Designed miniproteins, single chains, continued (3). Designs and how they scored, part 9

Each design is a single chain, and the fold is of that chain. pLDDT is the mean over its residues in the fold that is shown.

## One batch from the design tools (miniprotein)

Design m8300
Fold by ESMFold2-Fast:
Structure m8300 (fold): chain A 116 residues (1-116)
Amino acid sequence: AAAAESDELATRFLPYLQEAAKRAVEEIKKLVKGKNLKPATDEQQGEADAFLGELVREAFAKVREDPSEETIRRAADEFYKKVIEKVKEYLKNNKTEFIQAILDRLEALAAPGVAL
């Protein structure tokens, strides 16, 4: 039924999303090389969770509307692009603690055993 189809789409999409998250972690680490990132507060972790959770929901919504390989790849790429754009914005504004919060969440998303 609809739940089983959603689980199959999530299973098919997850590897692309995890690769996008891994690529984002690598790019962010390059962007912040030589900078000291402050630990994120609980509030900043909550803000990062809300931001990344919304991006994941948006990406998966697009995949549900069109489960083609092209849309899956495009949704994962758009996720990566939006994350990097946000990190560059935080970097310009010297909000390094928000960057640490984003990194922590991306590394968690890329970890084994994650479900959408």
Scores: mean pLDDT 81

Design m8301
Fold by ESMFold2-Fast:
Structure m8301 (fold): chain A 68 residues (1-68)
Amino acid sequence: MLSPEQKELLRKALEAIKKHKNLVVAKVALHELLKLDFPEEVKKLLEEALKSTDLEEMIKLLEEALKL
C-alpha cells in the first residue's frame, strides 16, 4: 500500500488537475510525481496518464493509483 506521504502527494496532484482542468497543468504534475519513488504499479498508472490527452482518463488513472 502507498505511504501516507505518497497518498498526500497523489491527492494534491489530483486536486490541482480537477481544479484547473488544464492538460498542461496535469502533465507538469505527473512529471513531478514520476520523479518520486512510487511503487512500480503506481508508476505504470502515472506513465499511462502522462501518455493520455484526455483529462478525464488522467483523473481516472490517478484515482486508481490512490486506491493502491
Scores: mean pLDDT 80

Design m8302
Fold by ESMFold2-Fast:
Structure m8302 (fold): chain A 85 residues (1-85)
Amino acid sequence: MMAEIEQLKKEIDELIAEAKEKVRAGDLESAAKTMLEIVRKTNELVALMKKAGVPAEEIRAFQQEANDALTEVSLGMTKQYLAER
């Protein structure tokens, strides 16, 4: 379980970086798909953390960080979309 948690954290970080790059490239469709993958893997990670007995405060801190990252990507997509109009 700990190895799975570490692997999912790494994958989520990589997906966040990928989503930001896609937004910068103007590939909003791919950015949206990457955001859906981030949400899916974040839910999987939270479930594994709960099963592994990770303290609720640490899980909440992680969820907040993930939500902040998704908000940044979403705002970037909105700004990029408006800049093309």
Scores: mean pLDDT 82

Design m8303
Fold by ESMFold2-Fast:
Structure m8303 (fold): chain A 73 residues (1-73)
Amino acid sequence: SMNHEELKKLLEEVQKEVGELEAKHPGKLSPEDAAKLEEILKMIGEALKNNRKDVEGLKKEVEEKLEEIKKSY
């Protein structure tokens, strides 16, 4: 479904941003921020498994949480 493809793309985009953040700040990510990033990825993974319909709402929540973490770097 289109929602599944959008969720998969969101997961890939977040994985890329996490990798870029780690590469730009090697050894500087706090355990707390690393745990928050893992929680974001798990949230998208669960949405994929459950075929979540509200992709736009999830994307907004993910983007807000990710930007909050990025403010520390």
Scores: mean pLDDT 80

Design m8304
Fold by ESMFold2-Fast:
Formats: C-alpha cells, structure tokens, sequence
Structure m8304 (fold): chain A 80 residues (1-80)
C-alpha cells in the first residue's frame, strides 16, 4: 500500500508538471483515499492526508507550483 500511494503521488506530480491538472487531481484524490485507509503511523497519516487535501485544493485553484511542492512533502511523509 505505501508503494501504491508513493506511485500515485509521483504520477500526480508528473501530470501537474505536464500541465494536466485534471489527471493530477484524480491521481492525488486516489493517493488521499489510500492514505486514509493505510497502516501508516497515526501522526504521519494525519499530516500526509492534510498535505494531500491542500495540494488537491491548490490544483483546483490553478496554483500548480505550490501543489507540486505539497505533493512532494506528502510523498516524503509516506516514505518514512
């Protein structure tokens, strides 16, 4: 499951970098749902969920650069 979440975040970052905000949002939403259902430590899960939710909102607002940064932060938390 962690590997799947990481892969989804990496694909979301790639989609966002390629200008495909719709696909980035879809991938980030899938990563968010898997993170909520994961066996990650409670604190890491809460932080990753918050960053993913915020990144999705930024993508929806067209703030792509800030969204990518938060997706990278969420990935770092999940990789622990």
Amino acid sequence: MREEIIELIEEAIKAAEEGNAEEAIKLAQRALELTKRSDLPEEDKAVAVFWLETAIKLLEEGNIEDAIKLLEEAKRIVEK
Scores: mean pLDDT 86

Design m8305
Fold by ESMFold2-Fast:
Structure m8305 (fold): chain A 83 residues (1-83)
Amino acid sequence: ALDELIAEAERVRKTSTDPEVQAAADRLIEAAKEFKANPTEENYRRLMKAASELVDALIASGRLEEAQRVAQAMGDFAREAGL
C-alpha cells in the first residue's frame, strides 16, 4: 500500500507539467520516505496530509482519474497502518 502510494506520486510527478501538482507529489514522496525511515504517528499524519494535498491539486487541475488512484492508494495504506 505505501509502495503503491509512492508509485502513484512518482507517476504523477513524471507526467505532470503543473508546478503545484509536481510540488504536491514531491512533498508526498518526501513524507513517505520519512515515514519509512521513522514510522511515527506524527510522520503518518504528515504523509496523510501530503497525500490529501496531492488529491486536491489533481482535482483542481481536472485530473480526476489520477486523483482517484492516489485517493485509493492512500485509503489502502491507511487501512493497513491501523492508525
Scores: mean pLDDT 85

Design m8306
Fold by ESMFold2-Fast:
Structure m8306 (fold): chain A 100 residues (1-100)
Amino acid sequence: SHMEELIKKARESLKKLREAVEKGDVDTAIKYLDELTDIVEEMVRTGNPEAIEEARKIFDEAMKLLDEAAEKADPVTRQRLAVHGVAGALRLIGAEVERL
């Protein structure tokens, strides 16, 4: 199904985000965070309650990876990571509100 493909893609992007964080590759980490955000936003917009819960779990894992990257980062890089994380969180909230 389309949702099974979205979940698979989200998990693949999460894995690539983790690898980028482990390598200290901030630009690649942001790229995969933004890609992941696009996928989980679609899961929230189009999914059933189980898919929305999976999207939340995947995004929560991504935020934990961002926190790990931020701990090792200089202040400018930390702000870049925070901006992308907050933007992603707001997009997910917006997708949820549009379903009301």
Scores: mean pLDDT 88

Design m8307
Fold by ESMFold2-Fast:
Structure m8307 (fold): chain A 71 residues (1-71)
Amino acid sequence: MEFEAEIKYALAMMLLSIARKLIEKGDLEAAREMVEKAEELARELEELGALELAEEVREGVRELREEIERA
C-alpha cells in the first residue's frame, strides 16, 4: 500500500508541475487536464489512507485552478 501511495503521490506532483508550466505558456486547456488527473490521484490516495499526501495534492490542485480561472 505504501509503495502505491508513493507512486501516486509522485505522479500527482509531476502533473501539477506540468500544469504550472502549461499555465505559463498560456495552454489553459492542457493545464486543466493535468489538474483534473492530479485531483483523481488525490482521491485514490485518500482511498489508500494516505490522507496527508492527498491533502498536499488537493492544495496544489486548488491553487492551480484559481490561477487558471484568473488567466
Scores: mean pLDDT 84

Design m8308
Fold by ESMFold2-Fast:
Order: structure tokens, then sequence, then C-alpha cells
Structure m8308 (fold): chain A 55 residues (1-55)
């Protein structure tokens, strides 16, 4: 069932993005600018790849 698989993947993707955002907030609060940049770049790449898969 492709529809159910896509729904589960979307849910997983949303959860991963939320976790990354939470981690960015923690890193920013700690002044870890290198980690913030790495997480922001990872989030951007992840969004680009998922957009390609769902297009």
Amino acid sequence: NLEKLLEELKKFYEEVLKNIDDRIAQARAQGNTDLVKQLEEFKKKLKEEIEKLLS
C-alpha cells in the first residue's frame, strides 16, 4: 500500500525536522555556532532531498 507508506514517511520526516529544530535551538543557546551551522545545512539538504522524492 503505497499511500500508507508515503504517509508514514511524511510523519517520520516531520518528526526528524522537529528534532533537528530542537537541537539547533539547544546548540544556539549553548553558543555552539559550528553545530548550529552543521544542523542548519543538514536540515536544508534533508528538505531538498525529500522535496525531490515527493515531486
Scores: mean pLDDT 82

Design m8309
Fold by ESMFold2-Fast:
Structure m8309 (fold): chain A 60 residues (1-60)
Amino acid sequence: GSALDDAEVEATLYLIQAVISEKAGDYETAAKYYRKAADLLSGPEAEEFRQKAEEMEKKA
């Protein structure tokens, strides 16, 4: 199997929590988890999740 970076695995878990919170209408919690995921990643992917967090903050 492919070895994943620990930060990548942790970011994936935060993204799962963010999506669950977003679907539940808990935009504050969703924003926090999207930011946590972005902080563990680099480059364009991190920026996309930061933008998603800001989008969630506007809905809260």
Scores: mean pLDDT 80

Design m8310
Fold by ESMFold2-Fast:
Structure m8310 (fold): chain A 62 residues (1-62)
Amino acid sequence: IEKLTEEEAERFKKELLKAGVSEEKAKKAVELIQKGATLAEIAKVTGLSQEAVKKIIELAKL
């Protein structure tokens, strides 16, 4: 996963919160994506599927 810009990272966090992810887990997911973590690792932390995480990342880049 490519790193997000500051604005994309904020949108990613907001989309995770909308999907029912807790603030603490959403913050951890942002840290993981910025460190180059895999979709599987982010899915594990958030409790979402890898496909859902991928879709949220795509939304954050808009």
Scores: mean pLDDT 80

Design m8311
Fold by ESMFold2-Fast:
Structure m8311 (fold): chain A 78 residues (1-78)
Amino acid sequence: LREEAKALEAEVERLFAELQRLIDEGAPESVIREVLDRLLRTAQQLYQTMAQIDQAEADRWARELEARLQELADRIRA
């Protein structure tokens, strides 16, 4: 579980970095949506895995991810 959580966390960070790059480069909306959808699915898997280990840690991580996604959304709208 912990090793699975680490692998999923690395994938979430990779996808988040890719999403930021695509937004900065002005990639097509369809491409941005594809990466965002994959990020959200991977994040859900990570949350479920982390919750099996430590629910409070999972909840903290989820709140931090929500804040990071909101910052990206605000940057797109600006």
Scores: mean pLDDT 81

Design m8312
Fold by ESMFold2-Fast:
Structure m8312 (fold): chain A 70 residues (1-70)
Amino acid sequence: SKKEELIKKLKDLGEKVMELIQNPERASKEDIEELKKLVQEAYKALQDGNFDEAEKLISKAEEKLKRIEE
């Protein structure tokens, strides 16, 4: 289901964000805080049943993470 797919993506993103927090040389503090905010807002949207908003926020986080990992 879409909900299960979004939960899996959020779990994967949360793990990657935690990895960046533990390795502060890999990304700026501003980028890490923005990623944390996007993940938190996506969890809230998912909890509220707003799957379209959750997907949008997840996509923004994935795009930002990809740029950081370049």
Scores: mean pLDDT 81

Design m8313
Fold by ESMFold2-Fast:
Structure m8313 (fold): chain A 56 residues (1-56)
Amino acid sequence: MPSLEEQLEELSKRLRELVRELARAQAAGAPQEVLDALAAEIEKLLAQIKELEKQM
């Protein structure tokens, strides 16, 4: 259980960082490719978090 909880916490930290990075990139007028890449990474992390939550 600690292992799953630690993994969830780590993924949550990464998600938080990526969300901030996406917001900053949008504010800075970053290229669409950069915004798409960040959005895809966020979706991937959300899917991993959801899968881990089902195991807990």
Scores: mean pLDDT 81

Design m8314
Fold by ESMFold2-Fast:
Structure m8314 (fold): chain A 88 residues (1-88)
Amino acid sequence: MGLPSDAEITASLAMARAAIGKGKVVFEGLLSKMDEEDRKRVIEALVNSGDEVVIRNATDKDIEELKKYKEWEVKVDKEKKTVTLTKK
């Protein structure tokens, strides 16, 4: 297998920091500062890790990527710059 990429390492660290127990995940990292590949990998890791995911400081591009996951209910709060995903 190839060596783990910086994106995979970043995603793993984000997951460790996001864990708050009982299937709830809060991600407070700045997705807007990541490249497209890193951002997609972090989002994929988050949606696979909990039943409820809250992303703070989400950009419009992050919201569009999240909307591809139709099995998740996506709630956007532009005033608070948060996106909440709940597994259906």
Scores: mean pLDDT 64

Design m8315
Fold by ESMFold2-Fast:
Structure m8315 (fold): chain A 90 residues (1-90)
Amino acid sequence: MKHPLVEALEELIRAVKAGDKAAYDEARQRFLEVYDSLPEKSVLIFKIAAELAEKYGLDELAKRFEELTQIPDYDEAVERFLKALDEALA
């Protein structure tokens, strides 16, 4: 069974790849709910997101996510993560 975080990240990446704003808005809300519910936050979230972005051919987005692993504040890293997704969709 897939971890809920991996599912939420994959839904976000797929919505960006498809250019589907409605699916993206739903996936973004789902990701935030899953992220907030995590018992421990980890930079591995962004590494998983980078691997998923690369899998779907979003290589520039994958590079941006790898850079997020260098940010010590997880909440700031998540804000930058969401901004990178917003920019990739637009």
Scores: mean pLDDT 79

Design m8316
Fold by ESMFold2-Fast:
Structure m8316 (fold): chain A 60 residues (1-60)
Amino acid sequence: MAEELLRKGVEAEKAGDLETALEYYEKALEIAKQQDPRNATARVIEAEAERRIKEIKEKL
């Protein structure tokens, strides 16, 4: 789930839709934070989503 949302965010960002990308990254971050604390994949998704959210907010 969170990985799918992160992917949709990347797709929106590539299309130049930064607002939609931000929305998907925020949803991916929320879901990743709710997954198992020791899930390495969820932690990677969380870190990537946080970084991409910061980058987009600088552009908006």
Scores: mean pLDDT 79

Design m8317
Fold by ESMFold2-Fast:
Formats: sequence, structure tokens, C-alpha cells
Structure m8317 (fold): chain A 60 residues (1-60)
Amino acid sequence: MEEQLEEDIKEGLALIATGVARIAVRNGVSLEEAYAFVERILKKLGLEDMLPEARAAIEA
């Protein structure tokens, strides 16, 4: 139960980071900088496997 809550929080943080990166790109931040930001966050959260989906979401 506690472990599931931690995983849900990590997924929520990954989604928030991806959303922030997408908004930043729309406001003039480069795709490379937004991508590097999301990659760093996902690596810290242990969710590197989600990186392709996060990249696609930022570019969409």
C-alpha cells in the first residue's frame, strides 16, 4: 500500500515535469532543453522507460 503510493507519486511527478516542459517549449524554450529537463527528472525517479512517451508528448 505505501509502496504503491510512492509509485503513484513518482508517476504524477513525471507527468507534471512533462507538462511543464511542453508549456516551456510553447513559450520559446528549445526542445533540446525541455528534453534534457524531462530526462533528468525521469532518471531521478527511476522512470527512464517512460522517456520515449514523454518526448512524444512534448513534441505533440
Scores: mean pLDDT 78

Design m8318
Fold by ESMFold2-Fast:
Structure m8318 (fold): chain A 58 residues (1-58)
Amino acid sequence: PERLEKARKYYDEGIKAYKEGNYKTAVELFKKALDANPPDLYEIGRIENFRLEAEKKA
């Protein structure tokens, strides 16, 4: 399913940006992952948690 694949791709890119210290980029990528409407509630929770952490550091 396109939505799940897009969400995971953006999440992985967001994690990479976060690890590199690019917090603003990480926030945008995590938002894109959430906008893809992943069907897994745990995935949504994980993405949202990292988005909040990145926003605090941005």
Scores: mean pLDDT 76

Design m8319
Fold by ESMFold2-Fast:
Structure m8319 (fold): chain A 59 residues (1-59)
Amino acid sequence: TLEKIAALLQALLADPAGRRSFRELAYAAGFPSLATASRAFREAVGVSPREFAAQLAAA
């Protein structure tokens, strides 16, 4: 699970403009659903993936 979160974080950081949706990145990292990825992401990062992605897209 942590390995999937690390892959997801790297993918998000490599795509700061948000060219790929969080959903695409979550599935690419091996998560079966957006809900599962969102929960795991919040536990690891401390913020929701929507908030994180919005900040990256704005930067």
Scores: mean pLDDT 71

Design m8320
Fold by ESMFold2-Fast:
Structure m8320 (fold): chain A 90 residues (1-90)
Amino acid sequence: MKELEELLEKAEEALRKGNTKEALRLLSEALALVDRLLKEGRYEEALKFAKRLLELAMELLRKAPKELILEAIGLILRAIGLILDAELKL
C-alpha cells in the first residue's frame, strides 16, 4: 500500500526534524490505514506496517514533550494490538 508507505516515511521525516505533533498526526492516520488492511483480510501487509508503526511510535515517545507522552503511549498500545490481531489471523 503506497499511501501507507508514504505516510510512514513522512512520519519518520517529521521525527527526524523534531516535529512530534506532525509525527503524531501522521502515525494516527497510518494506524487507521493498518486497521483497514486488517478488516480487508490483508494480514501480511497489516503486520508489516503495524511493526513499522510501533517502531516509529516508540521513537515518538522518546522525543515527545510531556504534553504528548500519553498520546504516544496510546499509539504504542494500539500498534501492539494490531500486531497481535494480524498474527492471530495468519
Scores: mean pLDDT 87

Design m8321
Fold by ESMFold2-Fast:
Structure m8321 (fold): chain A 86 residues (1-86)
Amino acid sequence: LREELRKAAQEAIDLAKQKGLTGLASAVERVTEGFLNAKTVEELEIYVAFLEILRGIAKSEGDQELAEKLSRVVDLANEILAKEKA
């Protein structure tokens, strides 16, 4: 799951960079790194919320392809969070 999340995030980052959305690409990279390095469930929940905000930004900009890539990142992050809560 962590490697799948890294791969999905990298695909979203690369796509955002290709589209000139360098700020969004940087934000996805930082938030994903923060998620993977989080020490508490509360920190994981905060980073998932940030990923959902970034997905929302992509949707509002009308970039469906990037929104789909970020949806995959959010889904994987939520799967990791669910396992950490168990």
Scores: mean pLDDT 84

Design m8322
Fold by ESMFold2-Fast:
Structure m8322 (fold): chain A 63 residues (1-63)
Amino acid sequence: AKEYYEKGKELFKQGKYAEAVKEYKKAIEEDPNYKEAWKNLAEALEKLGEYEEAEKYREKAKE
């Protein structure tokens, strides 16, 4: 989980939002309670204009 999350953060920093989304999804698949990955996934989706999907993941991050 942490390894995928760190890769996602680096990709996000580089502006590679679609690739960051893939890595964050891998992090939450490995650890569904990784709240930071859910939050950052939502943020990356917002950067891609996927606002409805982003809101879904943001709500999940609050649990």
Scores: mean pLDDT 80

Design m8323
Fold by ESMFold2-Fast:
Parts: sequence; structure tokens; C-alpha cells
Structure m8323 (fold): chain A 105 residues (1-105)
Amino acid sequence: RPSFTELLAEVVRARNELIDAIKNGSVEEMREAADRLLAAVDRLIEHARETGNPAELQRVLDFLDGLIDEVRELLKTAPESKQPVLEETIARLEAKRDEVRAALA
């Protein structure tokens, strides 16, 4: 099975692909990149839950907070055609953040 560090690296790669798609890609490429990112985040959350390690869950929470802020900044300058996909992505990331917060409580 992949380590937490390997899964976190996959999430970072998927985030970089999403940022590239936002800047240089189509709306379809953004949707595909967002779906890959959220799938990678789900794998990371499941690993943290399976290990029962609160430090790993805290690292996931910190990463999601930073990513949400980054996507919100990108939304401010995005073309109107890309704004709905970015708003959907933010909402999906916020839902994942809430799942991690619940697991830490």
C-alpha cells in the first residue's frame, strides 16, 4: 500500500495539474483535473482514517485549508466561463475539509 507521504505527493501533483488547467486549459480539462484531485484527496483521507493517526488527519486539514484559499484566489481572476467549475471545486473541497474536521473531533 502507498505510504501517507506517497499519497500526499499524489495530491500535490493533482493540485499542480488543476492549477495548470485553470491557467492554460479548457473547462473540460479543469473538470477532469478537479476530479483527479478529489479522488487523490479521498485516498489520503481514507489512509489517515485507517491508520487512526490524528497528526495525519491534521496534515490533511492544513493542506485542504491552504488549497481552498489558493483556489479562491484563482477564482478572483478567472474568466467567467471557468468560474462555475472553480466554485463547484471549492464546495467539494470544503465538504472534504468538514469530513476531516469531524474525524478529528
Scores: mean pLDDT 84

Design m8324
Fold by ESMFold2-Fast:
Structure m8324 (fold): chain A 119 residues (1-119)
Amino acid sequence: DVATSLNNLANLYQGQGKYSEAEPLYQQALEIRKKALGPEHPDVATSLNNLANVYKSQGKYSEAEPLYQQALEIRKKALGPEHPDVATSLNNLAYVYGLQGKLAEAEPLRQQAEEITAK
């Protein structure tokens, strides 16, 4: 569909380091998925994570942070707190906190992710 095609094209641009071209395509895919599936759907969390990754790759950590937070909240509600995708979201948020020097915020998230994956 249109959202999947936009996401695939954005992935191609991101893989080439063309972040400015990837960004608007991820934004469009996110908006289409929010309208079609509702804001709490796991596919919306995936779209938020993809957009956050392109901001992170550009050094736009303050823009990436709230998108990673939203993806984490959606995945915890939709999939449960023990799901591997929640561990991935926790690690992504911890990493972007670390890049900003927010180590006190990053460490608890990293520990939560380790608890999910270590069992």
Scores: mean pLDDT 86

Design m8325
Fold by ESMFold2-Fast:
Structure m8325 (fold): chain A 55 residues (1-55)
Amino acid sequence: SRANALKFFDVDGDGTLSEEELLKLQKALGLPTDGVLDEATENAITETLDRLVTP
């Protein structure tokens, strides 16, 4: 879920992803590395982590 994804990838722990962390996540997920947190990027992150957390 979104909250769980932000918890694991939030470097500052303030509920937002840093640009550097976002670029790494986009590359790891095979998304365009544009450093912008679009809804598509956020959904890909949360869906991937939700699959890893939920069997």
Scores: mean pLDDT 64

Design m8326
Fold by ESMFold2-Fast:
Structure m8326 (fold): chain A 88 residues (1-88)
Amino acid sequence: SAAVKARIDAATTPEEKERLVQTTLESIENLKKLAEEYVKKGDYQKAAFEYDVAAGIALITYWLTGDPRLEAIAEELDKKAAEYRAKA
């Protein structure tokens, strides 16, 4: 909700938001690596799941921080999840 976001914005510094973004980007990179290992094994369902998880955390962090890098990343991760889901 807007009220929850306003409380987070009041309690969170720009430096804390950037740390959250960096931690989220590292988590996304690890999930992408895991997804690609599933692709190598032909496990497209698990690959799609890991991309869906990565897209979800990108969207949540985008909602919390407003950082447009995370919105763009979430869109690309959603496309990858859909692509591998279609192959499953």
Scores: mean pLDDT 85

Design m8327
Fold by ESMFold2-Fast:
Structure m8327 (fold): chain A 80 residues (1-80)
Amino acid sequence: DAIELLEEGIKLAEEGDLEKAAEKIIEAVRKSDVLSVEQQIAEILRAIGILLELELGLISKEEAAKRLLELAKELLERLK
């Protein structure tokens, strides 16, 4: 269930496990029957982009967690 995966992603982001949080968010997007292919690509790239900015030191772990939480919560609202 895409909703359950997003809820797991939120919990992981709150716990600071940002890589696993992004993995759960990406899996939820891939399993969504509500999102178009173009929307799925956009949301996956958004999650990857947050992790890449973190890896490159362009954003803090706190900022990356905030952005992943915002992404997951936006997706939850869209998939309800």
Scores: mean pLDDT 87

Design m8328
Fold by ESMFold2-Fast:
Structure m8328 (fold): chain A 60 residues (1-60)
Amino acid sequence: MLKVTLTLKNLTAAIGAALSVIGEIPEAKVKVEGNTVTIEAPDTEEARALIDHLRETLGA
């Protein structure tokens, strides 16, 4: 299982990241705490690509 913690610019960015993960990988578990998002997802190419995209686009 892939477990990643992303620290984003603010709460709005964190919520946006969490919604993106839930929308693309409904079985993923996401936890939002302030500007931090913890993601637990199946270790798939799709999950890795989404997390990489979030790191690039949201500065995480």
Scores: mean pLDDT 79

Design m8329
Fold by ESMFold2-Fast:
Structure m8329 (fold): chain A 92 residues (1-92)
Amino acid sequence: SEQTRKDLIGMAELAAEDGGKVEAEAEGSKVTLTLSGLSTPVLTSIALRAIGLDLDGAKVRVKIEGDTLIIEVEGLSEEEAEEIVEHAKKLG
C-alpha cells in the first residue's frame, strides 16, 4: 500500500540520519530493507514501527542482528517496491 511504501522510506531515512547504511532489494512483491550500523535507540524505534505496521494482505518480518535491522515486506506492488529500492540507493 501507499502507506507501507511511505513508512518503509521513512524508516530508511531515519537510519541514514543516524549514520547507518541503507540497502534495499526487491523480488517481485517482496522488499528486503537492510539497515546497518544503527544506534540502539534508533534500531529500537524503527523495529517497533516495522512491527506496528498494519498491512492489509501484506506480511512483515523483522530480524535483529547486532546493530543491523532487516525488514521484509510482502504484498507490495512492483511500483512501490521499485520506489523503495530507488530511494534506498539515494541514501547510500
Scores: mean pLDDT 81

Design m8330
Fold by ESMFold2-Fast:
Structure m8330 (fold): chain A 90 residues (1-90)
Amino acid sequence: MEEAINSLEGVRELVEELLPEGGELLREALEHVEKAIEAARKGDLEKAREHAEKALEHALKALKEGKIPVTKGTALVIALIGALEDIDLA
């Protein structure tokens, strides 16, 4: 559990760094990451996973639309996939 929360907090930091460039899609991704952290802290892994998946969807859309740099955007996507894996292992 703590590992999943730490991974999600790392994702939150990456989204916050990209937020000035990513606009509404990254603001929506940030909202879902924050909800995933709250759910994980409550032990609701199903909700944590649902919100992390929505954050990944928004991040992928931002990357595909060229709203964020490819290098940082790819790192964000990899971090989100890692957080989802940590939730599944919790």
Scores: mean pLDDT 83

Design m8331
Fold by ESMFold2-Fast:
Structure m8331 (fold): chain A 63 residues (1-63)
Amino acid sequence: VSPLDERIAQLVINYVKAGYSLDEAIELTAKDLGLSKSTVSKRLRKLEEQGLVVIGEDSVEWA
C-alpha cells in the first residue's frame, strides 16, 4: 500500500466514523488532500478489491 493510499483510506474511515456518509467522507478526503473526488473513489475501490479495506453500507474499516 502506498503512503497516499493509506492516508486516503484512513481519512475516509475517520470521516465515516464521525458520522459522515461514504460519499461525504470521500468528498472531504479529496478536499483535505487536494485530489479529485474521482481519484479518491478509484483508489478506495482498488484497496477494497485488494482486500485491504472492507466497505459496508454505513462503515469503512481496515481488513
Scores: mean pLDDT 85

Design m8332
Fold by ESMFold2-Fast:
Structure m8332 (fold): chain A 67 residues (1-67)
Amino acid sequence: GPLERARSYLETLASRGIENAKKALEALQKGDLEKAIEYVRKVINETTGGDFVLAAGALAELEKLLK
């Protein structure tokens, strides 16, 4: 589902050393969707190219979980 896809994108970004992606994953593990989205937006602002595309994909999936 959307959460699993977002987590997969963020795990890839975190494995590349992007600290805000790691923080987004930690927020998701705590159930803090709003904080996770905040960290993903920081990843979007600090990345380009393929990493930007993964971060934008993660944001789109997490936004599907907003009510």
Scores: mean pLDDT 88

Design m8333
Fold by ESMFold2-Fast:
Structure m8333 (fold): chain A 55 residues (1-55)
Amino acid sequence: MEAAQIVYDSLPEKVQKAVKLVTEEGLSYEEAAKRTGVSVATVEAAVRALENAAA
């Protein structure tokens, strides 16, 4: 069981999509934010939370 999965599942659906764009497709925080309608700060915070949970 990965702590990162719990964190990911707790995020709003559009933030989950933004995180996947950054982590799986290598998009920048700004590109992921623009594609999902989420703020850059929210995407950055979500990715950081997932990396901290996975580390």
Scores: mean pLDDT 76

Design m8334
Fold by ESMFold2-Fast:
Structure m8334 (fold): chain A 94 residues (1-94)
Amino acid sequence: MAEELIADDPDDPVSYLLAGDYFLEQGDYEKAVEYYEKALKIKPSAEIYTRLGRAYLKLGDYEKAIEYFEKALSIDPNNVEAKELLEEARKKLE
């Protein structure tokens, strides 16, 4: 479809997730959070909460990281990545 050729769709959370993932890999964690929050406003999901938690974990905001991983697990209790990252964030507060 012609609309499927638009690479930057403001209603598509995947484009914002990819941008967030790019900035996370570059070490720009503040930019990663910005793009993940844009994705979250379009469609909340366990995957977006897990990405936000990871970005906050990298920023050293362990309390925020825990909050977002718990939100991810409230949507998908079987999310292995969120469980593992939640345990990592909790260990950082010990």
Scores: mean pLDDT 80

Design m8335
Fold by ESMFold2-Fast:
Structure m8335 (fold): chain A 100 residues (1-100)
Amino acid sequence: EEIEKEIDELYFETVELLTKAANLAQQHPELKEVLDYLKEAFTAIQKARADPEKAVEYLDKAIENLRKAAELGRQYHPEIAELLEKAIENVKKIKELYEK
């Protein structure tokens, strides 16, 4: 129950961070590929939340896509990379909680 609450809170914060990053990226046509990676990461996070038994696998996919988005975003807008790096840390914490 306590672990489930912590996981839900981290999922909520992660979605908020991804939404902020996507809103910033939408203003810049050069960041279309960042938006594509964010969509893949968001889909993986939704799948992890829907299927806790496979969550670790989906969260690893989310981390990979967020890293690609952060690397590309950093070249154009450092603020996007900062939001995504925080999201990656949150996803790593969710993964650790599922591995307990």
Scores: mean pLDDT 85

